# Designs tried in a protein design run: designed miniproteins, single chains. Part 95

Each design is a single chain, and the fold is of that chain. pLDDT is the mean over its residues in the fold that is shown.

## One batch from the design tools (miniprotein)

Design m3299
Fold by ESMFold2-Fast:
Structure m3299 (fold): chain A 90 residues (1-90)
Amino acid sequence: MGEYYLKLGIEYARRSVQFVKAGDTEGAIAAAERSITYLEFAKAADPSGQELLEKAIEHVRLSIEAIEAGDLQKAIDHLEEAVRYAEEAL
């Protein structure tokens, strides 16, 4: 079950990157928030991935702050780092 939520968290983080690149900041934030929700479920399901998933969630949260600040490149960088940490937890 944890792997299923982890894959959804990664998918929504990737969708958030695509929304940022398209200039859809509302869609980007919504996708990022869904990514956090699924990564939190993945973290609860498997304690062995906890440290990597905490780092992934933190980077998604930082991406939302960057989008709200208008720093879209920083948002992309944080989302890509979140995907990297989440993929390491697979």
Scores: mean pLDDT 89

Design m3300
Fold by ESMFold2-Fast:
Structure m3300 (fold): chain A 81 residues (1-81)
Amino acid sequence: AEEAARRAEELAERALRLANEAIELAEKAGNLEALMTAGVAALAAGVALTLAKKGVPEALEVGERALRLAEEALEEAREAL
């Protein structure tokens, strides 16, 4: 239980880091679509982190989903450069 909660928090923190990087790159590119995608990824990562800290059973699945969104947002932002 505690191990799953830690993994969920790690995934959420990683998602937040990648989403923030995507925001920075999208801003540099001046690409509104990439910026919107990165913003949604950051919101998802924030929700995932909140759920992980509360020990919600679904936090791991939410964290994995947030990480995928952040990875997609980062790729879009890199392509926009």
Scores: mean pLDDT 84

Design m3301
Fold by ESMFold2-Fast:
Structure m3301 (fold): chain A 71 residues (1-71)
Amino acid sequence: SKLIEEAYELFKQAVAGDTSKAEEAARLLAEAYGLPEEVREAVIRYARDPSLVFSEEEQARLEALEAEYLA
């Protein structure tokens, strides 16, 4: 829960223009989901691309997780 909360805050900062926060957020999310090293590397690589956007479904998933742990 704490890792997901930290990752989400870093992600918000990354969207605001701090690309270094995108890499850290991706790393924490990969750790929180227990993703293998190979997948973690791919997620971090995508986080470095400022043209990438999350889908509506992906955003809804993150919001649902946040609400579940903050309730």
Scores: mean pLDDT 62

Design m3302
Fold by ESMFold2-Fast:
Structure m3302 (fold): chain A 77 residues (1-77)
Amino acid sequence: SLEDLEKFLEDTRKRVKEIMEDKSMSKEEKIKELEKILKELEELLELGRRSLPPEVIKELEKLIEEIKKAIEEIKKS
């Protein structure tokens, strides 16, 4: 359902924040986990472009861009 998809995106945002704030993870481990999430979201977007509501597509694209920026910031640190 749309509600289940919105919850999935919210849970994914929470997971990304947990990875970013995790003091026990190395820089390399954080990048690997974020790149895995990024790949899963990009695959979901590709498959969902014809079936998902425009609002969900926009939220997916926004989350993908947020994760890409997070990865680049970690790489530069």
Scores: mean pLDDT 85

Design m3303
Fold by ESMFold2-Fast:
Structure m3303 (fold): chain A 76 residues (1-76)
Amino acid sequence: MVFYDLNSTIEEYKKNPDREVYLLEYGSGMRNGLVRRDLDDNNIPYTVVQVQPEDVDKKVKELLEKNPDAIILVNS
């Protein structure tokens, strides 16, 4: 499942904490740090995936093909 907002990501994870969470990031912007902090504060384990903006849709597809139950947060 793909989310573009943090609150929906947190709510979905809390329904089933066994789900893998991927955080897609572009570069090293300040917004990336804020999203990571909020995930940490909610005790949500996540895997950071660095992507180029043009590769986001491709990376989302690859991750969901490997794990259809994964939560993917796109931090654009």
Scores: mean pLDDT 80

Design m3304
Fold by ESMFold2-Fast:
Structure m3304 (fold): chain A 70 residues (1-70)
Amino acid sequence: SSEQIRQARIQAALILSQQVEKQEKNPDMSLDQLIADIRRQVDQLASTLSPEQAEVLRSFVDEQINLLRS
């Protein structure tokens, strides 16, 4: 449902914000390590969704990661 994907996007946004905060507090953490940690946590979240919803979530996260690299 749209509500399930909406909640998943909110959770993904929380994961993104928490990981960015960790990088700000850890001077040894690279952007690549940050992205890897985000992808790992999002994959865990995506495993609770349907394949179609998981793909939408991953696309959303990839867009957010691209913005972090800009």
Scores: mean pLDDT 79

Design m3305
Fold by ESMFold2-Fast:
Structure m3305 (fold): chain A 88 residues (1-88)
Amino acid sequence: SEIIDYLKKDENFSDKFVELVKKYKEVVEKEPDSEEALNAEGFLLYLELSLELKKLKLPKEELAKLIEEKLKEIEERLRELKKRVEEK
């Protein structure tokens, strides 16, 4: 994601992460079954993955496997949310 790559290069990227997380969490909380909430939840899951990876000090091979695993979890979560949006 271009936005995450941009934030990683920014000296104040943590502040931008907090603001983005806050904004998108508000969308998910207020309109959980909306298309906007689906997009926001996807972004939040990806940001949470990025923050978790920053916390972990793993070898590159293990880091790549963890990323693949977490991306599959995000895809599954987004499928559930999409189904709820489409069922309305």
Scores: mean pLDDT 68

Design m3306
Fold by ESMFold2-Fast:
Structure m3306 (fold): chain A 84 residues (1-84)
Amino acid sequence: MELVLQTNYMQQFSSEVPEELLKEAREVLKAGKLTEALLEALRIPDEEESALRIRALLQVAAEARGITDPLELGRLLLDIMLGK
């Protein structure tokens, strides 16, 4: 799961993210805590769990910002990390 190409591929299939994580991410978005939640997800030592939580957060944030292009998700990730 460490390959850049594979990461982009998995972002396109963010619909495979568990509904429970998507529900949690929507609550985080509503609370304005995307940056905090993203940084918390990045600190998870399990790479697979970390990646799933990050994808859930990106999916709901992309929907809220009208982003449909998977390539824009990388920029969105950086934007959220910077608190923007």
Scores: mean pLDDT 71

Design m3307
Fold by ESMFold2-Fast:
Parts: sequence; structure tokens; C-alpha cells
Structure m3307 (fold): chain A 78 residues (1-78)
Amino acid sequence: SAEEIAADPRYHGRIAELLLKMKAPGVGKETVEALLAGELPTDPRLRRAALFAAGLLQANGVEPRPDDRERARALLEE
């Protein structure tokens, strides 16, 4: 489920990348670094955005890859 993907830290790099690419409101360095540390957002709006991103990963059969964290951090630098 999307909730299971969102709870799995292996997918957090992909979730962070999607949130940044979607230009999700309120997503910046703090949210991305928390996700990469294994923590879901506590803010209800950001949590819903993370669950939406997780749902997209599930719908497209996207698997975690070794460079996902580095990709998310690179997007923060624009």
C-alpha cells in the first residue's frame, strides 16, 4: 500500500525526489533531510503529500535505487 511504501525508509529518497519535482508546498531542506533520516513529516499537509508520492511510486512499480538519496539532495541545490 501507499502507507507501507511511505513508512519504508528505502523509498524516502524517491518520495523526496517526487515532492521536489512536484514543487509540493512547504517542502524544503528540513523535510527532505528528515525523510532521508527515516522520518515522515508530522505536518498533515506534508504527510498527505508524502503519501500521494508513495502512491505514485506504488502505481508505477518504482523500486528503491542506490543513488535515490543523492538525487534528492542534488534537487535541493537546484
Scores: mean pLDDT 83

Design m3308
Fold by ESMFold2-Fast:
Structure m3308 (fold): chain A 60 residues (1-60)
Amino acid sequence: ADPQSEHLARSLLVKIAELNEDNAEKFLIARDYNVEKLSEEISKLAKAFNYNIEEINKLS
């Protein structure tokens, strides 16, 4: 995926992981576990919901 899509997907993964009790372990797994594939799946979801970095930052 392109750099912007990958960054958006990673940001969404971080926010999703924060919703779990074991978020620290989930973060490490998400970062190392097949980032390319996960980025594609999350990017598709983000596009469907019109998410972007601005929206993710507002949730912070």
Scores: mean pLDDT 54

Design m3309
Fold by ESMFold2-Fast:
Structure m3309 (fold): chain A 81 residues (1-81)
Amino acid sequence: SKEEIIKEIEDLLVRAINLAAERGDEALKARLIALASEFGKAYKAGDWEKALAVLEEAARLIGELDPELARRLRELIEQLK
């Protein structure tokens, strides 16, 4: 369901935030926290265009840190379209 996909996206964003923290990348951690917050706000407001754009930016940033996490996030983004 869409709700299950959203939950997996939120879990993946938390994993990416923790990974950035573990690697000492405080700037990336802060950016990912901000993007996760923006995603939640956009999703709750029903602003699908903004929600998807925020996730695409998150996937781009995560791709530099963990290409497989970014790939999984992009697969989930496609399932939301």
Scores: mean pLDDT 88

Design m3310
Fold by ESMFold2-Fast:
Structure m3310 (fold): chain A 89 residues (1-89)
Amino acid sequence: MSDLLEKAYDDTDFAKEIKDIYNNSKSNDEFIKKFKELLDKIINKLGLSTDELNDLKAMAMKTMEKLGVDKDVIEKVKEIFDKYIEELN
């Protein structure tokens, strides 16, 4: 695995991925499913710390609010992040 790949992934890359998922999702359920798949891939590739996950959570919240995502969907995404943060122990 490339050290440069881990260092290059930032808030801008994550926001772009969220926007792409939102644009390609036909329903709130599909968006949540695709978001969980994205987060699973990021965690597996980057080995994120609790602090880095909290930063991504904040970015995801801000990005979804700007896109006009329903508050109920945003709350479900928060729950997904919280589960990953708890499991990192």
Scores: mean pLDDT 73

Design m3311
Fold by ESMFold2-Fast:
Structure m3311 (fold): chain A 72 residues (1-72)
Amino acid sequence: MSKAEFQILGAGAQAFQDNYPTSSPDDAFQKGVDAAKKKADEAVKDGKLTQKQKDDAIKRSKKLLTDMVNGR
């Protein structure tokens, strides 16, 4: 993965972890997805990713967050 894709996944995972102790798993998941989307939008705007790479990174982030929820 590119550095930008790793940063997108990291932003989603961090937001999930920050919210998980005080929120439901579903709420933490949504906050993680929102953080990943925001980071992906910034990466596309900065020319670091194509739209297709953004979509793929968001899909990977959603899968990672789903695995984190189910791994409890």
Scores: mean pLDDT 79

Design m3312
Fold by ESMFold2-Fast:
Structure m3312 (fold): chain A 64 residues (1-64)
Amino acid sequence: MVEQVKQAMINAAETLLQEGYSLDEVKQSVRVMAKHAVDKGWVDEEQGKKIEEETIKYAEELYS
């Protein structure tokens, strides 16, 4: 489940960047997705925070 959530968020971030959304908009979307995954019980709070941080870092590296 954790790996599936992480991959889904990475794919979503890539798609939004390719479609011309700003880095700030992508970061906000990632934060919302991570919170939703925790709220639904797909990942715990620690796992959700880690996936959020890793996905944001990935998006920043792609945008650079």
Scores: mean pLDDT 83

Design m3313
Fold by ESMFold2-Fast:
Structure m3313 (fold): chain A 94 residues (1-94)
Amino acid sequence: SLVDELEAFTEALRANLDDREAALATLRALRDWLVAQAAASTDPAVKAMLERMARGLDEAIALLEAETDPRGQRTLLQTVIAGLEEATAWLRAR
């Protein structure tokens, strides 16, 4: 399910807060998955949310690629995790 996959990506990011390369690989995989799920979605609200998440991840990936401070990296990843948890809660409530 969308919820189970989002939770799996969230836990992968949480496990890799200090591993920039693994975190970037996970974010790129998540973005590609979100784009595919948005294209397959027949619910306009779900489609719009997945498209917003994919755009947000493109921004986060660019910021993380430019980040040289390990603390800045951790803060960026924690912000992404919080956004994923919010999106997962929204999906569960539907």
Scores: mean pLDDT 89

Design m3314
Fold by ESMFold2-Fast:
Structure m3314 (fold): chain A 88 residues (1-88)
Amino acid sequence: KLDEKVEEILRNPEIYLPKLIKEVKELLEKAKELKNEEAIEYAEKALKLLEEVKEILGTSDDPDIEKLKKLLKEALELYEKAKEALEK
């Protein structure tokens, strides 16, 4: 499931990466409203990794695809953990 999501984002990053960043930001705001410290921490870490992916794609003519896959997978795992923390 996560590997499929990573491939989808990397196929059309200009579409899917901004969408994912927006979703994580919306989750972070909800976590802050609920004062869920665990969800806030996971969402902030996920957002930082997604911003790093955005920077690499914006500044590199030949981006390291393996590094991008690793960062995206870690960000998606943290996003899932943030969602799980909000459900508790």
Scores: mean pLDDT 84

Design m3315
Fold by ESMFold2-Fast:
Structure m3315 (fold): chain A 106 residues (1-106)
Amino acid sequence: DLEKEAKEAAEIVRERILEFKPDAPEEEVERLAKAAGYIKLAAGYINTDKEKAIEYLEKAAKYLPEEYKEEAEKIVEKFKKAKSVEEMGEQIVEMVKLLVEAIHAL
C-alpha cells in the first residue's frame, strides 16, 4: 500500500527531526514530513504513472521552505522532461537532497 508507505515515511522524518532538533518549529517539521511523504508517492509512481508522479513531486516542492522553492521547481521541470525511469529517479534523488538540506537548516 503506497499511501501507507508514504505516511510511514512522513512519520519517520517527523520523528527523526524531533529526535535531533526537539525545539524545531512544529509547523516547519509538519511541512517537511509532508514533503517526505509526497516524495515517496512520486517515487512509487515513476514506473506506472508519470502524471501522478509529477503531481506528487509538485506537492512535495510546495511544502519545502520558500528559499528552496525555485530549486525545487527546477527539479520538477527536469522531471517532466525526463524520458526514462533512470532520469526520473535522478530528479527524485535531487528532491530528497533538498529535503535533507531543509531539515539540516532547521
Scores: mean pLDDT 88

Design m3316
Fold by ESMFold2-Fast:
Order: structure tokens, then sequence, then C-alpha cells
Structure m3316 (fold): chain A 109 residues (1-109)
């Protein structure tokens, strides 16, 4: 997964705070259009000494973003890629029906 740092639009305060408080983190933010529909994408990669710790940190960051942007989760997919890596994909909607994708990666270091 490629992680970009804060390159597009107003990055949520929760992501900026996570960048300052989490020791191993990459973030990305992109505003795009998919089939004529405006979409906001957040990419969050967290590393920690264990997969469980990385997943806990990732989950807290995602929950803070959902609260800050008042997002409702429409779909969640979680894939354990191997013993050290977990990928989470969330589809969410904003208060006015805006579309959001959140891609999370948790990795044991």
Amino acid sequence: MKVLRGEAGDTPAALRQALETVDTIGIGHRETTIRGEAVTEYLIAVGAESLEKAEEQLRKIIEEILKEKKLKVVKEERVRDDDRTLTTLLEAEGPDGEKYYILGLARAL
C-alpha cells in the first residue's frame, strides 16, 4: 500500500493529531471523482510492536475521524493479509450523503 502525507484539501484534525502522537504512522488524504461522484479518501497506515497494538491504534484513529466528520459506516471489510498485517476498508457517508473511503493498514514491526 502506498501512503501519502496530507496532500489534498483539509486533512481531519484527528489525522494530524495521530501523526504527532503515533510513533509509526503514514497518512494520506485525497479528494477525487469516481463516475461523476465526489469522493474523499483517507489512507492510514499504523505500525507497532504487535498486530493487536497496531490494530488498536488504527481503530482509535478511524473512530475519531468518524466522529469529527460525523460519518456513518455503510460497509466495513477487514482482511488479514498475513500474521503481521491487517487491512481495513470502510465505506462511509457524511451528513449530506457525501461519500468517503477509509483504507487502514495495521502492521506488526
Scores: mean pLDDT 77

Design m3317
Fold by ESMFold2-Fast:
Structure m3317 (fold): chain A 95 residues (1-95)
Amino acid sequence: EELFEEAKRVAERIRELASKIPNPDLQAELQAEVDRLLEAIENKDMKGAVDAAIGVLGVLSRAIVEETDPELQAEIERLADEVHRLVQKLVEKLS
């Protein structure tokens, strides 16, 4: 499904960004939520994908507050917007 392909691309970008997060606890939490998202996509579990994507948003929100590098902060903010749009699309499919 096109939406799951989009979700996989978003998950790959989250994984890439996670490696740049200097807080190891937030990096580990973000990686765990990405793994959950990818598992939900593989199982075609729309509810699981929504829950994992919301989890990602929670970690990204905390990362933005902690980040002192404006360039990385902007990258996190752009990815958070992308994940937020993905959540909206996934929720629409549950309706």
Scores: mean pLDDT 84

Design m3318
Fold by ESMFold2-Fast:
Structure m3318 (fold): chain A 100 residues (1-100)
Amino acid sequence: AEAARRQAEADRFVEELKKLDPDITDSELERVREAVLHAPELPALSQRVNELAKQIPSLPEDEQKKAREELGELISRIARYELPLAVTRAFLKRKEEKEK
């Protein structure tokens, strides 16, 4: 049920993008679809980043290295999904502004 709802949301974004830009490639649509499917993970990833950032100053030096590596991986993952979502939302918002 949950996976089906996420797929429906991804399908909706893909359909709206095709209407705005008929020349968009299948590869670009797949990147947007993946970002929408992973969007529910973003709040938990952001919370983990905040927790690690608070903990790092109080950790032993050897543990700080591991925490910084985890922080870097989390930031990279967030950026990978947020950028396609931000672009998609900007296109949809522009369409709404033109149609009002």
Scores: mean pLDDT 74

Design m3319
Fold by ESMFold2-Fast:
Structure m3319 (fold): chain A 89 residues (1-89)
Amino acid sequence: SEAEEQELLDRINQKAQELKEANLSIEELKELARELLGQPVSNLDTGIQKAALLKAIASDREKLRAFYSEVYKASDEEIDRIMEINKKL
C-alpha cells in the first residue's frame, strides 16, 4: 500500500511538472477540464490527470479561478473561500 501510494504520487508529480512546462492558456485549461469531467471516476489515469492539473495550477490564482468557475460554476466568493481552505491543508 505504501509503495502503491508512492507510485501514484510520483505519477501525479511527473504529470503536474509536464503540465506546468506546457504553460496552458486559460482557454486550453477550460477545454481540458471539461474533457476530464466527462470521464468515469473509476478511471485511474483520469484521476491522476485531474490531481496533476490541480497541482500544476495551485499557485496560479487566475487559472484556479478559471478552473472552478467553468468546471464547478463557482462564484468569485466561493473560489476565494476554497483557496483559503486549501492553504490550511
Scores: mean pLDDT 72

Design m3320
Fold by ESMFold2-Fast:
Structure m3320 (fold): chain A 82 residues (1-82)
Amino acid sequence: DGEEILELAKKIAEETKKKIEELLKKGDVKGAELELEIAIGLIRILIGVGKVTKSLSDEDIKKLEEIIRELEKFYRELLKKS
């Protein structure tokens, strides 16, 4: 179900935001970047699988792409403040 995939992606994003904040507070910029890349990669895999299996609507795909965009923006804004 597309809604279950979307919920999983949201959980990945929220946990990743917490990890990024903790790593940047410790000065571990490389660790924060790696966590971001892993999360984006995992969400992109979910999009790919959902497209192939027809489990995701076009609307669901847009929401998943929005989650990726928000996560990237969160990292860039937080990095500039550090």
Scores: mean pLDDT 86

Design m3321
Fold by ESMFold2-Fast:
Structure m3321 (fold): chain A 87 residues (1-87)
Amino acid sequence: SQEEIVAEMREKIEETKKEIKKAIEEAVKNGDSEEQIRQKVQEILNEFAKEMVPLYEQLSPEDQQEVLRLVHEAIAEVEAYAKEKLA
């Protein structure tokens, strides 16, 4: 169902957000460069996109708007986290 797809996507967004935050934390702890951190984050985002696009295409326009909003909010949260950890 649409509701089940949205729930799965919501869970994947939260899991990916946690994975990115952990990758940033571990990379900073290991003394990785900003370029190395950026590359690792991009690899996580590429895998996320591969999983999410087929699910997203099955959603109604209203649910697509909601998922995009959640992704945008997660990006903002991760960017704020990275700024804090790299400062």
Scores: mean pLDDT 85

Design m3322
Fold by ESMFold2-Fast:
Structure m3322 (fold): chain A 76 residues (1-76)
Amino acid sequence: KAKLEMALAMAEAAKYHLDRGDKETAIFILETGKLHFPEYKEEFDKAIEAVKNGDYETAKKILDSLIEKLRKELEK
């Protein structure tokens, strides 16, 4: 399940950079995630919009939801 593992790693990396205030790197990771995982485009788009608006709590909530979803898919 290499694609799910990569999507999970990207979501986790974006959240890691948001926790450190690295908005530019977080957006870059999320934009890359949209390109490689169009099935999660809506989640990545919403997270990018929240980050651009300075709403880091909403962005992290979106990413946490995606991370939980991806972890459940990897365990099946």
Scores: mean pLDDT 83

Design m3323
Fold by ESMFold2-Fast:
Structure m3323 (fold): chain A 65 residues (1-65)
Amino acid sequence: SELDIEIGKGMVRIAASVTGAKIVEERGNKIVIETSGLSEEDLKILEKAAEDARKLGLEVEIRKV
């Protein structure tokens, strides 16, 4: 549902804010995050949030730069 997509976006935005990752694209049900120099622990936080958001119908792409 649209509400599930918005919840998923919120989860990803919080994870990005906590880890210092950047949201570089957001279109419909798709979100793209760029990461630079993040710890393994921070990457795990982002990957977990992305997995949970994907279960809600969001398409999440994590790019390492």
Scores: mean pLDDT 85

Design m3324
Fold by ESMFold2-Fast:
Structure m3324 (fold): chain A 74 residues (1-74)
Amino acid sequence: MTPQSLDELLAWFAERHAKARTQEEYLAVLDETIAQLDALIARTTDPAERARLESLRAGLLTLRRHVEEHGVEP
């Protein structure tokens, strides 16, 4: 189940996030989501869509740092 679009990636993230029970599990979900987003960026040829995905990636990195420092539900 590899996400093929941004909306599929967000649905995949939401499903796995809902099953995370600990900060460690949530960080693992974020790391996996970032990896999937990197793969999606690599195959995206539309400059506007690529920029949007790169912006989302930056946001996820910021969220990951916040969760690492403060736990879940920032």
Scores: mean pLDDT 76

Design m3325
Fold by ESMFold2-Fast:
Parts: sequence; structure tokens; C-alpha cells
Structure m3325 (fold): chain A 56 residues (1-56)
Amino acid sequence: MKGLKYRITEDYKPIPIELVDALPKITDQEEFDKYLEERAKEEGLDEETVNAWKKA
């Protein structure tokens, strides 16, 4: 996807809405990590952002 929509959390962290919507369907941690990496590549985000999301 080329245009992820973001939501600002109460901590002022932008989170892609598609990630939140996908969570109930993704129960495998490996699939979730792969999903984050693919989304980051599509949006051109750096690896530090992806690592921060994986730690959450």
C-alpha cells in the first residue's frame, strides 16, 4: 500500500490504522513482523520506526 492512514495515539505516536485493523487477524508473531516490514518498505519508513513498532 502506498498511502497508509495514521492515527495519533495519546502518546503522540503515529500508528497506521491498517496495523490496528490487522491485529485481530494476525496471531503469528512472525507474520506480524513480516507485515510491519512490508508496510515500512511500501511507505519508505526507516528500520528504527519498524523496530519501535515491533517492541510495542
Scores: mean pLDDT 57

Design m3326
Fold by ESMFold2-Fast:
Structure m3326 (fold): chain A 90 residues (1-90)
Amino acid sequence: DEDRLKYRILTVLATLGHSEGSNTVKISQKFLATASGTSQSTVSRLLKRLEEEGLVKVDYKSNEITLTEKGLERLRELAKRLGVPDPLTG
C-alpha cells in the first residue's frame, strides 16, 4: 500500500527532525529505504511524489530532506486513516 509506505517515510523524517530539533534531516535514500522497510528505488519514486505534492523538499546533492508543515499534516492524516499512533505525540 503506497499510503502505508508514505506514512513510514514521513514518520522517519518527522522522528529524526523532532530528535534533532530541525525540519531538515541529513539522510541517504539507502538509509531511508532501510528505515521505512522498502527498497531504494521505491523510496526514490515516493520521494519524488512527496516533493511534487509539496510535502518534502529534497536536496539530492547533500542528502538533506526538509519535512514541510503540509507534510507533517499529511503524516497525521495518514496515521488516523491507517489506525496507527501519531509518531510525534505517542
Scores: mean pLDDT 78

Design m3327
Fold by ESMFold2-Fast:
Structure m3327 (fold): chain A 83 residues (1-83)
Amino acid sequence: DFEKFYEELVAELKKLIDDYKAGKMTREEFIEGLRKLAEKSPEEIKKGIERAIENNVVPEGEIQRELAKKLGLERTWHPAAKL
């Protein structure tokens, strides 16, 4: 259940990033999507997303790091992309 929950969070984040990069949403709509994702995320991921918005970066790496920790996996991810 926890694994599925984190997989769903990662999938939603990936979709937001892909839609934004494809020009299907504005920066404002993308930030709103990130805030909504944060509201249903664990506290550490929520704080990470909020910090990323403040710093104008995509919080992809934070969700992926948290997923790796919960699954007991060691993974290296690229740094967050610029918003």
Scores: mean pLDDT 65

Design m3328
Fold by ESMFold2-Fast:
Structure m3328 (fold): chain A 101 residues (1-101)
Amino acid sequence: SLAEQAYVTLLEWADAHGMEKVKEVIEKAYKEGRERALLAATYGFLLAQARNSPVGPGEVEFDVELTPEQRELARRIAEAFLAGDYDAVVKALEEMIELDK
């Protein structure tokens, strides 16, 4: 499923950067069936990747229905990750999961 693809992508991202607490939060979200939170978090990952482009910020094509609140939390995830503030990534992910309840 699209949510399973998001889950795998987020786990690989967390593992690649040693974000152990982020990985725990992602695993919990998947176990609890928070599919919308996983999709919104994947958008945050894609925003971070686009901003880390050597040719400038790339355009992110993500044609999944996300609320304005989910898009803002995804932006916060991207900014926190790029700043190396993994505690802030965790906080934004937890808020995103709460919106999917």
Scores: mean pLDDT 80

Design m3329
Fold by ESMFold2-Fast:
Structure m3329 (fold): chain A 64 residues (1-64)
Amino acid sequence: GGEKSGRGAAEGGAAGAAGGAAGFWDTMQSNGLKNSIDGGREGIAAGQAGDAEGAARGGMKAAL
Protein backbone atom coordinates (compact mmCIF):
# COMPACT_ATOMS: atom_id res chain seq x y z
CA GLY A 1 0.00 0.00 0.00
CA GLY A 2 0.91 3.61 -0.60
CA GLU A 3 0.40 6.78 1.38
CA LYS A 4 -1.19 8.25 -1.74
CA SER A 5 -3.76 5.58 -2.56
CA GLY A 6 -5.77 7.97 -4.74
CA ARG A 7 -3.79 6.89 -7.80
CA GLY A 8 -4.56 3.26 -7.04
CA ALA A 9 -8.23 4.08 -6.66
CA ALA A 10 -8.26 5.90 -10.00
CA GLU A 11 -6.49 2.99 -11.72
CA GLY A 12 -8.85 0.55 -10.04
CA GLY A 13 -11.79 2.62 -11.21
CA ALA A 14 -10.52 2.56 -14.79
CA ALA A 15 -10.03 -1.22 -14.66
CA GLY A 16 -13.47 -1.52 -13.07
CA ALA A 17 -14.94 0.49 -15.95
CA ALA A 18 -13.75 -2.10 -18.47
CA GLY A 19 -14.99 -4.97 -16.32
CA GLY A 20 -18.18 -3.11 -15.47
CA ALA A 21 -19.09 -2.70 -19.13
CA ALA A 22 -18.74 -6.42 -19.76
CA GLY A 23 -20.53 -7.23 -16.53
CA PHE A 24 -23.35 -4.88 -17.41
CA TRP A 25 -24.23 -6.87 -20.51
CA ASP A 26 -24.07 -10.16 -18.65
CA THR A 27 -26.26 -8.77 -15.85
CA MET A 28 -28.81 -7.42 -18.33
CA GLN A 29 -29.13 -10.98 -19.63
CA SER A 30 -29.66 -12.53 -16.18
CA ASN A 31 -30.99 -9.37 -14.47
CA GLY A 32 -29.66 -10.52 -11.12
CA LEU A 33 -26.70 -8.30 -10.21
CA LYS A 34 -28.22 -4.82 -10.48
CA ASN A 35 -26.87 -3.78 -7.08
CA SER A 36 -23.33 -4.71 -8.16
CA ILE A 37 -23.72 -2.53 -11.24
CA ASP A 38 -24.89 0.42 -9.15
CA GLY A 39 -21.94 0.09 -6.80
CA GLY A 40 -19.46 -0.45 -9.63
CA ARG A 41 -20.84 2.54 -11.49
CA GLU A 42 -20.39 4.80 -8.46
CA GLY A 43 -16.90 3.41 -7.88
CA ILE A 44 -15.96 4.04 -11.52
CA ALA A 45 -17.17 7.65 -11.38
CA ALA A 46 -15.34 8.29 -8.10
CA GLY A 47 -12.19 6.55 -9.37
CA GLN A 48 -12.17 8.67 -12.53
CA ALA A 49 -12.49 11.79 -10.37
CA GLY A 50 -9.60 10.52 -8.21
CA ASP A 51 -11.87 10.25 -5.16
CA ALA A 52 -10.47 7.32 -3.20
CA GLU A 53 -13.22 7.55 -0.57
CA GLY A 54 -15.99 7.50 -3.17
CA ALA A 55 -14.34 4.64 -5.03
CA ALA A 56 -14.08 2.64 -1.80
CA ARG A 57 -17.71 3.38 -0.94
CA GLY A 58 -18.87 2.30 -4.39
CA GLY A 59 -16.89 -0.91 -4.12
CA MET A 60 -18.32 -1.62 -0.68
CA LYS A 61 -21.85 -1.01 -1.97
CA ALA A 62 -21.21 -3.44 -4.84
CA ALA A 63 -20.01 -6.04 -2.31
CA LEU A 64 -23.10 -5.59 -0.15
Scores: mean pLDDT 59

Design m3330
Fold by ESMFold2-Fast:
Order: structure tokens, then C-alpha cells, then sequence
Structure m3330 (fold): chain A 84 residues (1-84)
């Protein structure tokens, strides 16, 4: 089942790439559609989708950095909400 929390983390990282001028809004929409079709937000699936869209390696690296940071923050918030 597609994880909505993971999908939102991916969407947020893509929004940051659009803000930095590394990605277009159309490319973001296409990537999210590919992830929905795959039913997965795994790093392998995301990396394959970025490659399929022809995004250059520096954009892929920047996305992984932003996605990792967001995923860590979401994990910390989920932990705080469970304990707090």
C-alpha cells in the first residue's frame, strides 16, 4: 500500500527542488504519477523514476538529500507524537 506520509515527504522534497529551479512543476507531477503507478516510495523506485524523467545526477543527489532530511524529521515528529 502506498504510504501517504512517505509520499508527502517526497512531494515536499520535490517542491524544494522546484523552488531551487532544479525541477519544473510538470516534472514533479509526472514523478508523483510514476510513484503512484508503482505503488512504492522506496529509494530504488524514486531513483528509477528520476532517471526515467531524464533528470541529471546532481538533481537526483539533491532530491535524496532533501528526502532523507524530511524523512528523518517526520520520523522524529511521529516519535514525539507517540510519546508526547
Amino acid sequence: MLDETALEAVSTALDQLVSEGLLTQEQKTALLKLLHAAGSTSPVTITAALRDLGLPLPVQVRFLELWRDRDVELGVEALKNAVY
Scores: mean pLDDT 69

Design m3331
Fold by ESMFold2-Fast:
Structure m3331 (fold): chain A 64 residues (1-64)
Amino acid sequence: TEEVEELIRKHIPDSSLLALKALGLPLRVQAQFIRASLKELFPDKEFSLSDVEKALKRVLEELG
């Protein structure tokens, strides 16, 4: 979870995270898009949707 949080913070732009939030999509759906992006950036790593969703929730709480 914490490793995934750092990968999101470092590799997914805040503007992209805020855009997904602004669309009003459920957190689970936002996590699906973020998971897909992380898989493209790190093809040798496996990301569970639940871990990405928990990490994304924490990152979004920090952004306000």
Scores: mean pLDDT 81

Design m3332
Fold by ESMFold2-Fast:
Structure m3332 (fold): chain A 95 residues (1-95)
Amino acid sequence: SMDEEILKKAEEIVREKNPNYDELSEEEKQILLIAEALLLETGDREKAEAAKEVGLESGEPIAAQGLAALLLQGLPIEEARKKTKENLERLKKLK
């Protein structure tokens, strides 16, 4: 599937950009892969940087993934960031 090809290419690029990739936390690896996959799918560096930043600042791959999904649905970066923050706060209150 196209998603498998994108994910494989994203991992290759992330490994090239991060020589210490194998020493990174699983959360950081997932965040970097999500951001690179978004870049490959959209060609939009600002969207990819937003997903990476949100993921790394929160330490939560689900935040990067949620932001990426909203951006792929066509939301502007600022609105996607706001919704992702609200969704993450709701998830924290459910436990």
Scores: mean pLDDT 83

Design m3333
Fold by ESMFold2-Fast:
Structure m3333 (fold): chain A 79 residues (1-79)
Amino acid sequence: MEELREAAKLPLPDPDGVLPAEDSKETYALLFHHPDATEDDPLSVRAALGILARKYGLPPTGVVTPEMRAALEELRKKA
């Protein structure tokens, strides 16, 4: 829960070179029903992306970057 709050406080992402949050709906869905995700609260897209960024050592921008896409591909295979 605290991580979700921290992720939601992230500043706006870089104006270029990052994917829009809309592209992260499937990311959010994967994280939401993944065993590591909390089922108490539905994760907001921004918060979920922030958690993923921290987990994979990426900058916490609150949007899907190419690096996050790669990490999600692995989660998708295991989820």
Scores: mean pLDDT 50

